Designed miniproteins, single chains, continued (2). Designs and how they scored, part 36

Each design is a single chain, and the fold is of that chain. pLDDT is the mean over its residues in the fold that is shown.

## One batch from the design tools (miniprotein)

Design m5225
Fold by ESMFold2-Fast:
Structure m5225 (fold): chain A 68 residues (1-68)
Amino acid sequence: ATGEATARALEEVAPSLTPDQAKFAREGAERIRADPSKELEVLHELRARLTPEQRKALMDALVARQNA
């Protein structure tokens, strides 16, 4: 996946998250745009902060942005 696709997915799910989770997702998107090598690190950290339902929404957004 490109870093931009992942950053966009994080921004798309942010409104459905708690304020703290949304802040982390938006900051994570900025980190990925500045340094795409941080993509997996940001995704790992964000997933650890999410509920199972929120993780599913994130994965669905990532798949939509990265595949079709």
Scores: mean pLDDT 79

Design m5226
Fold by ESMFold2-Fast:
Structure m5226 (fold): chain A 70 residues (1-70)
Amino acid sequence: LEEILEEVKELYEKAIKLLKEHKADEETIESAKEHGEKTLKEIKENPEKAEEYLKDVKTIVEYLEKLLKE
């Protein structure tokens, strides 16, 4: 569980860094931070779904990285 929480946290930190580098507005950055905190809380409350959340977060962050690097 701790390993999954750390990986999800790192993925959100990477996404927020990418958004800042590409000069996303403050609302977008705040929304991403809020979504990350909510996701981490839900994983702590539902550890059995931790791997499902990790997979979803990885997919979203990879998609964001692809969009912003092009």
Scores: mean pLDDT 77

Design m5227
Fold by ESMFold2-Fast:
Structure m5227 (fold): chain A 91 residues (1-91)
Amino acid sequence: MNEELLQEALEHIEEAIRAAAAGDIDKAIEHLEKARELLSKVPGSEENVKLVELAIENLRRAKASKDPLEREILIAVAILTLSVIIVTERK
């Protein structure tokens, strides 16, 4: 069960990275909120939950920004943060 929850969360994180890279911030946040919910049920995923929450915060800030450069940087930071989870957890 915990391994299945972790795998489902990682799939949502990968979908969030794809959505963010495509500029679909709302879709990226939706996937990350689902990933956060799933990871919260997996023992030992506390650091991954924090990284997902950080990515959500950066994406929300990007959505609220009227500066195209700030928006691009915040999206890039969110993608890099999420990529750390994928690289660490994928075999």
Scores: mean pLDDT 87

Design m5228
Fold by ESMFold2-Fast:
Structure m5228 (fold): chain A 96 residues (1-96)
Amino acid sequence: APKSLQEQLDALPPLEAEALAQAEKEGKGVETIRLIAEFLRRYLELELRGENLEAREKALEAFREGIRKAMESDDDEEALRIVTEGAREGLRILEE
């Protein structure tokens, strides 16, 4: 069953902690995980408040495009770079 927006927002810190622990163990992706978590937190906070719908849609599309391109890459370093760029672009759009 889908979680409420508040439950999703409240779940981000423990999910971020788990992802960071794995990234640290693998020796890569720490910055990527932090940027993804920040993007998702900001996105969910705006969605919970019903604010900036157009910016939220554009930001989510930019982030999803980053994920899609990263999934097509066979290189972990390139995939992490692409996802990081998508998260940064998403955050930039949410600031509009």
Scores: mean pLDDT 79

Design m5229
Fold by ESMFold2-Fast:
Structure m5229 (fold): chain A 87 residues (1-87)
Amino acid sequence: SKKEEIVKIVEEMVKKLLELETDETLKLAFRYFLQEVKRAAETLSLDELKKLTLQGLENLLKNLEKRKAPKEAIEIVKEAKKKIEEI
């Protein structure tokens, strides 16, 4: 389903981010975001899940920029956002 595709995109994004990140607080935030998207996928419609996930990605992107995260991490989040926008 398209909801499973959204979850898969977030799983792949978080996997890549965890490979780059050494900050345990940011790693926890990445894992928490994935858990929230998985939970939302069980109860929300496709349109609601897409909206919630895109808002979460925007907030994550702002947090990464504020914390001066590596450019590669920022690009990973932007790629995931683009893929979800195309669903």
Scores: mean pLDDT 86

Design m5230
Fold by ESMFold2-Fast:
Structure m5230 (fold): chain A 69 residues (1-69)
Amino acid sequence: MEEIEKLLEEVRKLADELDKLGYPQLGASLFTAAEVRAVGLLFEGNEEEAIADLKETVDYLRKLVEELK
């Protein structure tokens, strides 16, 4: 749970960076999609899969932020 909370916080910070770059709706959409998917996986008892998915999302968002600078 702690790991998932930390990863969601990282996704939120990256979504905020997208907002600052002029893409607030893209950032909000990507954060919401990540949160909904994580909640779904946790409800199904798939915590390891939720962590892996969030890590991939963080990596993707970091690359996207760098590309949009």
Scores: mean pLDDT 84

Design m5231
Fold by ESMFold2-Fast:
Formats: structure tokens, C-alpha cells, sequence
Structure m5231 (fold): chain A 61 residues (1-61)
């Protein structure tokens, strides 16, 4: 799929935070989405919309 969930700035913050915490970017996104109530478990990751990217990055920061 050609559709990106995050823009360039969001991807940069995500990569830096993942490196800092010793986790994958996927783990951080899933954890943030569950805390925000966007998804209930990792199996629902396909339900995350591109518009949720800003909220996910703010939760991860």
C-alpha cells in the first residue's frame, strides 16, 4: 500500500522515540492507539486512520 500513516515529521519523532525506548515503531504506535481508545488490541492496527497520526505522536511524546 502506498498510503503513509505518518508524515515526515511524525515519522522522525516516532523513529527517535522508538530508539530512545528500545522498542519498534510498531510497538509504540500500538501502545499509544490502545491508550487513546483507537484500537483495543494489536490485531486491530488496520483500524488506525492517517488522521490519528497526530494524536498517536502526541501520546508517544
Amino acid sequence: MSKALFDEEQKKYLAEKAKELGKSELELVVEAAIKLGIIRNPGEIDRIKPEDGKKLIEEIK
Scores: mean pLDDT 75

Design m5232
Fold by ESMFold2-Fast:
Structure m5232 (fold): chain A 61 residues (1-61)
Amino acid sequence: MSLEEATRKAAESVREAVLKDGGSEEQAEKAQEEALRGGKEARSIDEVENAAVRAYLEAGG
């Protein structure tokens, strides 16, 4: 899996997690956008996942 594909999947997972936690569509979209932004600066899949976790926490906690 490329870093681009990993970033898209991680961002999609963040969106789904926010919605499952009772967040709005707008919160889910913003979290997905932040995960995508963090992922573009990532140098590894682990960094993509860390960016996604940060985006999720900022949206819901």
Scores: mean pLDDT 80

Design m5233
Fold by ESMFold2-Fast:
Structure m5233 (fold): chain A 83 residues (1-83)
Amino acid sequence: SKEELIKKMVEKELSKIKSEEEALARIAELKEGLEAVANLTEEDLKGAIEGWEEVLEFMTAYAQRLLEELEKRMKEEGWEIPA
């Protein structure tokens, strides 16, 4: 399933992050990317190639899941979670 694939991709990406600094940088990148996606208009989507909406939805779900797991890891490691 797409959900199981996202879970595996998240676990793989988390395995690369070994420090608080790396986690914070990745969280910032994910938040910026998610904000950019949230600001897309219907007009922005009308010119897209067939299937890109599905790709965008998949990438958004992956980014959201990775962000959740990174924030969880920050808490487990005793690292300070940005507000």
Scores: mean pLDDT 76

Design m5234
Fold by ESMFold2-Fast:
Structure m5234 (fold): chain A 74 residues (1-74)
Amino acid sequence: EKLYFRMDESGNLTEISEEEFEKTKLYASGKADSEEIKEKIKKLTGKEVSELYLGVALDEETGKQLLYVEATLK
């Protein structure tokens, strides 16, 4: 099972659809090992995270970096 999230500046995760994630143009992405993010997803889903990827997109209006998360649960 895969879930997708957007992370705000405070580190809060909001679940997004796969379609929303696919439409997001990431300029950098990679496999990550973040206990903090894995713990947050476990609390939201009740499931362990087996694999985590982080992606970064740029908001062209504000110049802010937006962080996206792809989590594989098992």
Scores: mean pLDDT 76

Design m5235
Fold by ESMFold2-Fast:
Structure m5235 (fold): chain A 79 residues (1-79)
Amino acid sequence: MSTEEEIALAVAAAERALGAEAAEHVRRALEIEAARGEVGPEALAELLRAAGRDPALAEDPKAAQEAAGEVIGAIRAAL
């Protein structure tokens, strides 16, 4: 499976689990991660938005990890 195919599947699952607005933030987070090769604060801010949290918390590792876990868990459950 290519990175583009993985992003497409994750975004479709996010739309089913979290709705279209949250899925758009997941898409942006995954595209940023794919382009940079790592999950930085820009990608974490988009995951926080997908979780309905303040994107400024991307600088807080605990809050960022919890939000990423919630979003990833919801996507995995919807796959």
Scores: mean pLDDT 76

Design m5236
Fold by ESMFold2-Fast:
Structure m5236 (fold): chain A 73 residues (1-73)
Amino acid sequence: SEEAEKEARIKELMAQMRAIVQELVAHERENGYDAAALDAALAELEKLIDELGKIDPEGAAKLREELAALRAA
C-alpha cells in the first residue's frame, strides 16, 4: 500500500542518516576533528533531509532546525 511504502522509505532514510552519524563519530574518535569529513557528512544529511521532506515535511523541518542549531554551536 501507499502508506506502507511511505513508512518503509522514511525508515530507510532514517537508517541512512543514522549510519552517516555513526560513521562520523567513529572517524572523529580515531582521527580527531576533521572539517572535510564533517562537511561531507553534513552535506549528505541535508540531501537525506530533503528526500524526507517530500514524504514528511514536518519531520524534515524539525531535523533542519536541529541541524542548524548544531552548526551554530
Scores: mean pLDDT 81

Design m5237
Fold by ESMFold2-Fast:
Structure m5237 (fold): chain A 92 residues (1-92)
Amino acid sequence: MELVEKGLESLERQIRLNREEAERYRREGREEKAEEFERAVEEAEREKERVEERGEEDHRRFRETVAREVAEKLREVGEEVEEELQRRRELR
């Protein structure tokens, strides 16, 4: 969780700084430099989308793992309950 959050914060900061630099170079009439920073913004936005999508997938996998572990534990408890009920039938 923390690594994904830090990655997103870093990308958001990079996007903001690159947008500010692009605007600054545009105001100075440095179109080529402005375009370079605009491309960097586009690349950072695509990377942010990829990180967000990957974070959702990792969160889903974690939930699936927990659900599996809970299901296994419930099966074990169910077997213990069935054994206890069987013992009570034998102990008349």
Scores: mean pLDDT 71

Design m5238
Fold by ESMFold2-Fast:
Structure m5238 (fold): chain A 78 residues (1-78)
Amino acid sequence: SEGDEFRERVEKLTPENLGELAREARDALGLSNREFGQMAGVSQATISAIESGRIKEPSPETFERIKRVLEFAAGIER
């Protein structure tokens, strides 16, 4: 299923696929960049920059914050 494919991609998360997975999770949750940023604890500008590929190597802290939201969206966190 599409959910299973998303989960597998989240389990293989890298800085290179972070932006595409963040956009897909945000769309699935029905959130704006600002709302997704608030959920992750990351600024709207940083979320936008990661989704657009302007930030290719986010800090470890930013990566882990977004990863937590992606795991929630993928149903990995209960």
Scores: mean pLDDT 83

Design m5239
Fold by ESMFold2-Fast:
Structure m5239 (fold): chain A 97 residues (1-97)
Amino acid sequence: MKLTKEEQKKRELEAFRRAIRRVAEKYGLSDEAVEAMLKTVEELLEKYNVPIRDLPLDKIAEPAEKIDGVDAVELMKALSRELDRELGVEPRIRFPE
């Protein structure tokens, strides 16, 4: 796959946003929690010029724990799984939630 570094970064960001939304659907997160998580991803990308894969998932899950009381560790594991699915494997014919 011949993608520029910039295009790959954009695709990884899109995959991350999609992973957050899938986790939100699974755990019944509020729109407020989802927006806070997405804002955290954007702030971390602005503060640290690092690849999306190197973003701290625990920091991204923390707003959902604070807002909706979901276990941050469990949410982080689910987010990691969804992100790996979006970035590491081709979409399955069945998309398990």
Scores: mean pLDDT 71

Design m5240
Fold by ESMFold2-Fast:
Structure m5240 (fold): chain A 100 residues (1-100)
Amino acid sequence: LVEEAKKLLEELEKKALEAIKDPKLQARIKGLSQEMLETLEEGEKTGDWEKALEEIDKLLKEMYNILASALADDPETLAELTKLIEELSRTLQRLKEEKE
C-alpha cells in the first residue's frame, strides 16, 4: 500500500505538471508532492501512521485547492486529477486500516 501510494503520488505530480505551466504553481505542486513523500517515509520509519496520514490529508486538500483554482477553465483535466487524488486518499485509508 505504501508503494501504491507513492506510485499514485508520482502520477498525480506528473499529470498536474503537464496541465499547469505556471512556474510558481509548478514549484508549489512539486513541494507538496515532496512533503507528502517525506511524510509517507516518516510513517514507515516511525510507525506513527495516524500522524502521517493526518498530515497527508492536509497536504492533499492544499493540492486540490491549487488544482481547482488553476484548472477552473479546464474541468476535464481537473476531473482526471481529482480521480487520482481520490484513489490516493482511498489507498491511504486502506493503509491506516491495515496498520491500526
Scores: mean pLDDT 81

Design m5241
Fold by ESMFold2-Fast:
Structure m5241 (fold): chain A 91 residues (1-91)
Amino acid sequence: GERAAELALEGGVEAVKSGSKEGVIKGTAGALSAIGALFDAKYGASEEVVGRTAVSGAEVAKEGAELGGSERGVKLAERGIELGREAAEAG
């Protein structure tokens, strides 16, 4: 779950770096959700809870990266979605 949240955060940051208004808005929202998932992981939330929150954040970060034209951000967010789903299924 934690690695999925880290990837969601990285994808959100790349969306913000794209400089597009929509990329900044969606990238920021995805990054904030990912930070929430990282806090949940640090304070003992289950892998299922962390994984589900990370997937949500990564999906928003992916949308922001696509709108901003950041191929790197899209790939990071997609990997975050994959690992977050694996964590959610493991719980």
Scores: mean pLDDT 82

Design m5242
Fold by ESMFold2-Fast:
Structure m5242 (fold): chain A 74 residues (1-74)
Amino acid sequence: MSPEEQIEEVIRETEKEVKKLIEEKAPLSEIAKVLEEGEKRVREIIKKHNVPDSVAFAAYSRILALAKEVVEIV
């Protein structure tokens, strides 16, 4: 599995878990932990595999977009 595929999988898992927590009306603190763990996992993949800045920036932008959706829904 390529580093890009690993990042994609982490983002998909993070998105699914965040959506599930929103549907379950979980506290924002719990949703924040999931987003932080997702970012941490992506960061580890980037460091380990020396992922290009363009790919790293795209991945972080997707996590930020997900965080923005959480703030919008409340």
Scores: mean pLDDT 80

Design m5243
Fold by ESMFold2-Fast:
Structure m5243 (fold): chain A 76 residues (1-76)
Amino acid sequence: DAAEELRRIAEGARALHEAGMPERAVIQLAAKELRELAKDYPEHRELLLETAERVERAPDVEAAVRELLKAAEQIE
């Protein structure tokens, strides 16, 4: 489900950051994954696209992860 996919993206972002990927690259990848996810879950499209914008504006990976987890909570 969409909430499970959001948590997967959040965990992936933390893992990539811990592995040494630059924070902006991790954030951009997470936002891209969110936009792709919106195509698979049209019923959550508005929330997923708004979340992608918030993720892209996040100052760091942990802020981006918090936005992803907040969206997952809203979908449940």
Scores: mean pLDDT 87

Design m5244
Fold by ESMFold2-Fast:
Structure m5244 (fold): chain A 70 residues (1-70)
Amino acid sequence: MEKEEIRQRALDAGLAKADELYAAGKTPQQAVIEGARTAAVEMLKGGLSLDEANEVARETAQRVAARLAA
């Protein structure tokens, strides 16, 4: 799998985790944190660097925060 496919899968997993937690009544802060963590873990499992995992975790956190603010 190409790096971009792994990044997209990690982002999708993080966003899905955040949506799941928010639907379950968890706080916006918990949704952001666990979504970002899920994305980072998927990046690391895909063999990408810690820096790349942190970049996708940050993007996931920003997207979750933006959705919850809307």
Scores: mean pLDDT 82

Design m5245
Fold by ESMFold2-Fast:
Structure m5245 (fold): chain A 68 residues (1-68)
Amino acid sequence: MEVKEFELEVELPNGAVLRVTVTITTDEDGNTKIKVKVEQLSDVPVSPEELFAAMLAAMKEADAKYKE
């Protein structure tokens, strides 16, 4: 079993700050599970579209760091 965790802090154009944690777990059979946790660090309202954009940005950055 292999566990990889990435934590990123994303600031949105409206000033909202989100902490995104991506956990990737691969079991002995090669099955991969991805868990994404999003925590709002500011009290600025965040739309669903902004949340998705932040998650995608975090996933892209995690992938880039994984290739290093």
Scores: mean pLDDT 74

Design m5246
Fold by ESMFold2-Fast:
Structure m5246 (fold): chain A 79 residues (1-79)
Amino acid sequence: EKYKEAIRKALLEAGVDEETAEKVADIFVNSTKSLKERKEEAIKVLLDAGYSEEQARKAVNRALKAAFDLMIEEAKKVE
């Protein structure tokens, strides 16, 4: 889906590997947990993959911004 691809691409641009980026994107689009819990789970996945806490937080924030920007852009095109 468009939002999953936007998140994945933002993570790749932030230096995250493709397999880890796919896992993080899946957490944000398919998890039933709160946004706060999904962010914590995504950071944990990145840390387990060998990224620093600072890198993990920056990557997650960048991915969420990309998804939010896409949502606003899509809404403006319809309205």
Scores: mean pLDDT 78

Design m5247
Fold by ESMFold2-Fast:
Structure m5247 (fold): chain A 91 residues (1-91)
Amino acid sequence: MGEEVREKLVRTLEEDADLLSKHSDNPNFQKASELFRKAAEAVREGDFEKARELASEGARLAAIGLGREDQADDAAAQAAAIVDKAEELAK
């Protein structure tokens, strides 16, 4: 049961990283992609604290890359909440 939740979160993070990496002309999207890939690996290792920090920073940079700097804090908070929810469901 908890394994399925972790697998879904990993897939979501890897898919987001792949989407952002297709925008190779934007350095914020490139950094966000790298952070989401590292967050996916942290989830695979069961390190949800590290995954939350990496996913939050990735979401912040992705928002900045979209020209939505005003929403960067909200994007980071949303990413953290998604990781925290996955951790609770994986217990």
Scores: mean pLDDT 83

Design m5248
Fold by ESMFold2-Fast:
Structure m5248 (fold): chain A 97 residues (1-97)
Amino acid sequence: SKEIEELEEKLKKAKENSKEKVQLLLELAKKYIEEHRVDEALEYLDKALEELKKIVPKELQKLFSKKILESLLIKAEENKDFETAKIIKERLEELES
C-alpha cells in the first residue's frame, strides 16, 4: 500500500519520544487491520503502547493504553478482523487485572 509506505517514511523522520511517533504507529496498526494483516497490526500496536509509556506519566499510562486498545478494537471489529479484535480484548482484560 502506498499509504503504508508514506506512513513508514514519516515514522523514520519522527522525533523519538513524541506524540507524533505514537500517532504514526497507531495509523500503521489501523492500516494493517484494514488489510487483515494480523501480525503487523499487533506489532505496530505494541510499538505504539511502548512509545506511549515514554511520553505519558506513569499514573496515566493505564488510562491512555486502554483508550488506544479500545480505539483499535473498534477499528478491528468494523473491518471484521476478528482475530486482531480477540487479541486486543485479551490485552484489555489483562490491563484491568
Scores: mean pLDDT 87

Design m5249
Fold by ESMFold2-Fast:
Structure m5249 (fold): chain A 72 residues (1-72)
Amino acid sequence: MTYTITIGAENKQQAIDIIRKATKALMEGKTPEEVEKLAKELSAKNPKYIGTLTFEEVDGEWIPVAATIEPA
């Protein structure tokens, strides 16, 4: 099963930092829902960059499999 989180950032570096923090939280055992909440809290209200982070469930564990960053 796949789960995709969307993040908003004012610049590319902020988008990278949010994705890194979200990925770390997932690798530390947080659920995709908890990671999505964290990502929303860190996201900008008026984003100039949109990031996505995709997770797949493998053997009962959620693994980050893809990330993108694009101008909004």
Scores: mean pLDDT 82

Design m5250
Fold by ESMFold2-Fast:
Structure m5250 (fold): chain A 74 residues (1-74)
Amino acid sequence: SELDRMEAELRKLRDEYLAAIKAGDTAKANEVRARMTELVRRAVASGDPELVRRVSDLYQETVDEADALNAAKA
């Protein structure tokens, strides 16, 4: 399904993003985050509440994890 494809794509981007954050690769982290943000935008544009909810939840969990990693380094 579209939902399963977008969730799987976001999970791959999540792994790339968190790896970049952990490595201190700011340029890579910014590039991957832009790609994740575009996926969330496409989910919202679909008008599918379940797709929006799942994609938004995963995106927020990813941002929260990245913030925790950055806080641990500061």
Scores: mean pLDDT 84

Design m5251
Fold by ESMFold2-Fast:
Structure m5251 (fold): chain A 73 residues (1-73)
Amino acid sequence: SEEELYRLAKEILKKIAEEEGITPGDSFENTLKLMNKAYEELRKKLKEEGIEVSDEVLSRALTRALNDLIKEK
């Protein structure tokens, strides 16, 4: 579901941000790096579970999760 995808995207973004020392939204370059790494990690996990998701749906989930993380700081 889109809600499950959103939760997974949020957890992945948070984990990568902590690992890389990136604060979401503070830098355009770092935010792009965070998003790219999260996209790759999310794609990998979905593939391992046999779940097919369009780039549009995945991008939407990541964008929603990123915006929520920015608001939570």
Scores: mean pLDDT 80

Design m5252
Fold by ESMFold2-Fast:
Structure m5252 (fold): chain A 78 residues (1-78)
Amino acid sequence: LSADQRAELAQRLAAAVRAAMDALGVTPTALRVFVSEIDGKIEAKVVVEHADPAQEAALRAAIEEAVAKAIEEFEASL
């Protein structure tokens, strides 16, 4: 990916994660999204923590779905 493409992906991921958190009304105690490019394919790993295990599970599911969709839409734009 070019620097501009990486910046665009970062913006899309930030927007998707924020929208997912806003929809749940829950803020994680820790959030990391690791993005890698392996064999020309973009992959992401989400690490999310919350004091309430039920909220952590809901955040993980919503953020993983939002991140996957954002990557798919970004790859379709290349």
Scores: mean pLDDT 81

Design m5253
Fold by ESMFold2-Fast:
Structure m5253 (fold): chain A 71 residues (1-71)
Amino acid sequence: SPLDEALFDGLDVDGDGYITREEALAFAESSFLLDPEAAFAEMDVDGDGRITREEFIAFMRKQDEQRAAAA
């Protein structure tokens, strides 16, 4: 969604198209989504320590789907 892209842009402070682990963990904590470590593990599917915009958007979409299923 457009909001997910805006959130990614806000976290990608150097504009390189990637989010660091520290930035992803800070976002997870502030958003009360999951344990920060679990949130990072779900986003970093490559295990390279960097999160692409595609991985971040996929994670956010999964959160929306899980909330709908839990309702």
Scores: mean pLDDT 68

Design m5254
Fold by ESMFold2-Fast:
Structure m5254 (fold): chain A 66 residues (1-66)
Amino acid sequence: SKAQEALARVEALAAQYGISVERLRRAMLEALPNMQALPEETLNDAEREFREDALVLYEEEQKLLG
């Protein structure tokens, strides 16, 4: 699923940054409104993927909250 693929990429990035997956997910969720405000044309492919992953993880958290 897209959520599993997003989580796998976040796990890889968390390992690269030397932080926990939970810490990176929290940072992504806090930054999401600012990331969504950025014009798409200002983003490279990796930055667009990171923003999409943040949105997917946000939607998963909303499902868990009910």
Scores: mean pLDDT 79

Design m5255
Fold by ESMFold2-Fast:
Structure m5255 (fold): chain A 68 residues (1-68)
Amino acid sequence: STIEKLVKETMEKLGVDKLTIDEAVDVFAPPELKDELREILRQYAPEGSDELTLEELVKALEAFAKKL
C-alpha cells in the first residue's frame, strides 16, 4: 500500500526501527490533524509504551486515513 511504502521509506531515511508517538505525529500528520493522529497512535501503541514499530505505524496510519 502507499502508506506502507511511505512508512518504510521514512523509517529507512531516519535510520530507526521504531518511532515515538510524538515523532510519528511530527513526521506524518499535517498541522491541523496532529491531535487526531496522536489519539489513533495511542490506540495502536503497546500498553505502557510510547513507541510504535513499522507494522504498528502502518496499521495506525491506515486507520487514520479511513477517518479522513
Scores: mean pLDDT 83

Design m5256
Fold by ESMFold2-Fast:
Structure m5256 (fold): chain A 69 residues (1-69)
Amino acid sequence: MVSEEELVEAMKKRDANGDGTVTMKDALQALIDAGLSEGIALSAVLLSRQPDGKVNVEEAARKAVELSK
């Protein structure tokens, strides 16, 4: 099973600014590349989306793990 920590690390590789947020596109691709299904990855990204359209890396990883149960 993919761990929450592995998903955080996958998304952090796409966080060039180190601010703990990524675009929805980068979060979705990182989760899919880490082995999640497209549906679970999309749901996690949508549930963790901030008002500015960015995705918090730690929240997205947590949601992805919860949805993959």
Scores: mean pLDDT 79

Design m5257
Fold by ESMFold2-Fast:
Structure m5257 (fold): chain A 75 residues (1-75)
Amino acid sequence: MKVKDVKVIELPGGDTLVVVVTASKDTKDEDLRKAAEEAVEKLSKELGKELKITGEFISDVGDDKVLSVKVEIVP
């Protein structure tokens, strides 16, 4: 997998997260999604909360491909 970085950003309010996966431009979208899903599963275990992916978008940024997923913390 050509994944370079995985970042988790907490949005104001504490009930929504954004998981950002950065990889080489030639990385397959399915590989980016797998990396994001694995990061969300890990984070769910660490928080002891159910997490739900509610949105995704893919963009090209310079020499990288970036997948951002919106994740909601289930009460």
Scores: mean pLDDT 80

Design m5258
Fold by ESMFold2-Fast:
Structure m5258 (fold): chain A 61 residues (1-61)
Amino acid sequence: SPLLDEALELVRKAYELAKKSNDPEVFKILRDGFYEIGNAKSLEEILEIARKTLEEIEKAV
């Protein structure tokens, strides 16, 4: 699924930024994003949460 592939790439980018930052606050944003993804009801919701999580991490780094 193109939506799933995009969501996985966004999650991967978020994780790489969190690792590079080595900041517990950045890891908290990543963790909270994963929790929201676990509660999502559709691929579209997963994609939106992944985008939001990456944007929040980019602003925090």
Scores: mean pLDDT 85

Design m5259
Fold by ESMFold2-Fast:
Structure m5259 (fold): chain A 69 residues (1-69)
Amino acid sequence: SSIEEALKLAEEYFKQKDYEGAITILELILSEEPNNQKALDLLKKIAEDKDLPERLKKRALELIEKYSK
């Protein structure tokens, strides 16, 4: 499915440390499927990454709070 392809792309961006690309795709996935557990789990992994810039960590945590209900 297109969502599965988008998840794979987000995982690849995260692997390459393209945090903005990964978070942008995960935000799109969660806007379409708010209960997508794989997207939320990946977003949580990104939020725990030691190299994540503070601005992007805030964005990731806001998305986690919005969709983790």
Scores: mean pLDDT 87

Design m5260
Fold by ESMFold2-Fast:
Structure m5260 (fold): chain A 81 residues (1-81)
Amino acid sequence: SMPSAEEWRAMMDALLAKITDPAARAAAEELRDATLAYLEDPNPSDAQENRVLALYLRLLGLLSPEQRAEFAALLRELQAK
């Protein structure tokens, strides 16, 4: 099931606490905010969905392998609710 806006924000804030690189932090904040807008939109567009996907892939490219593993663990925890 799709996570709530509150669950997504909490998860992304937990990830942000572990990121010190400014570029990765900026990408994570942009992904957080774009996904919140998508989840809170009663009529989300394909363009909003594609933007979230593009930002997700960009963040993955900026994270270390260890940070990617941490993000994957947080996403699995979120999806298990």
Scores: mean pLDDT 83

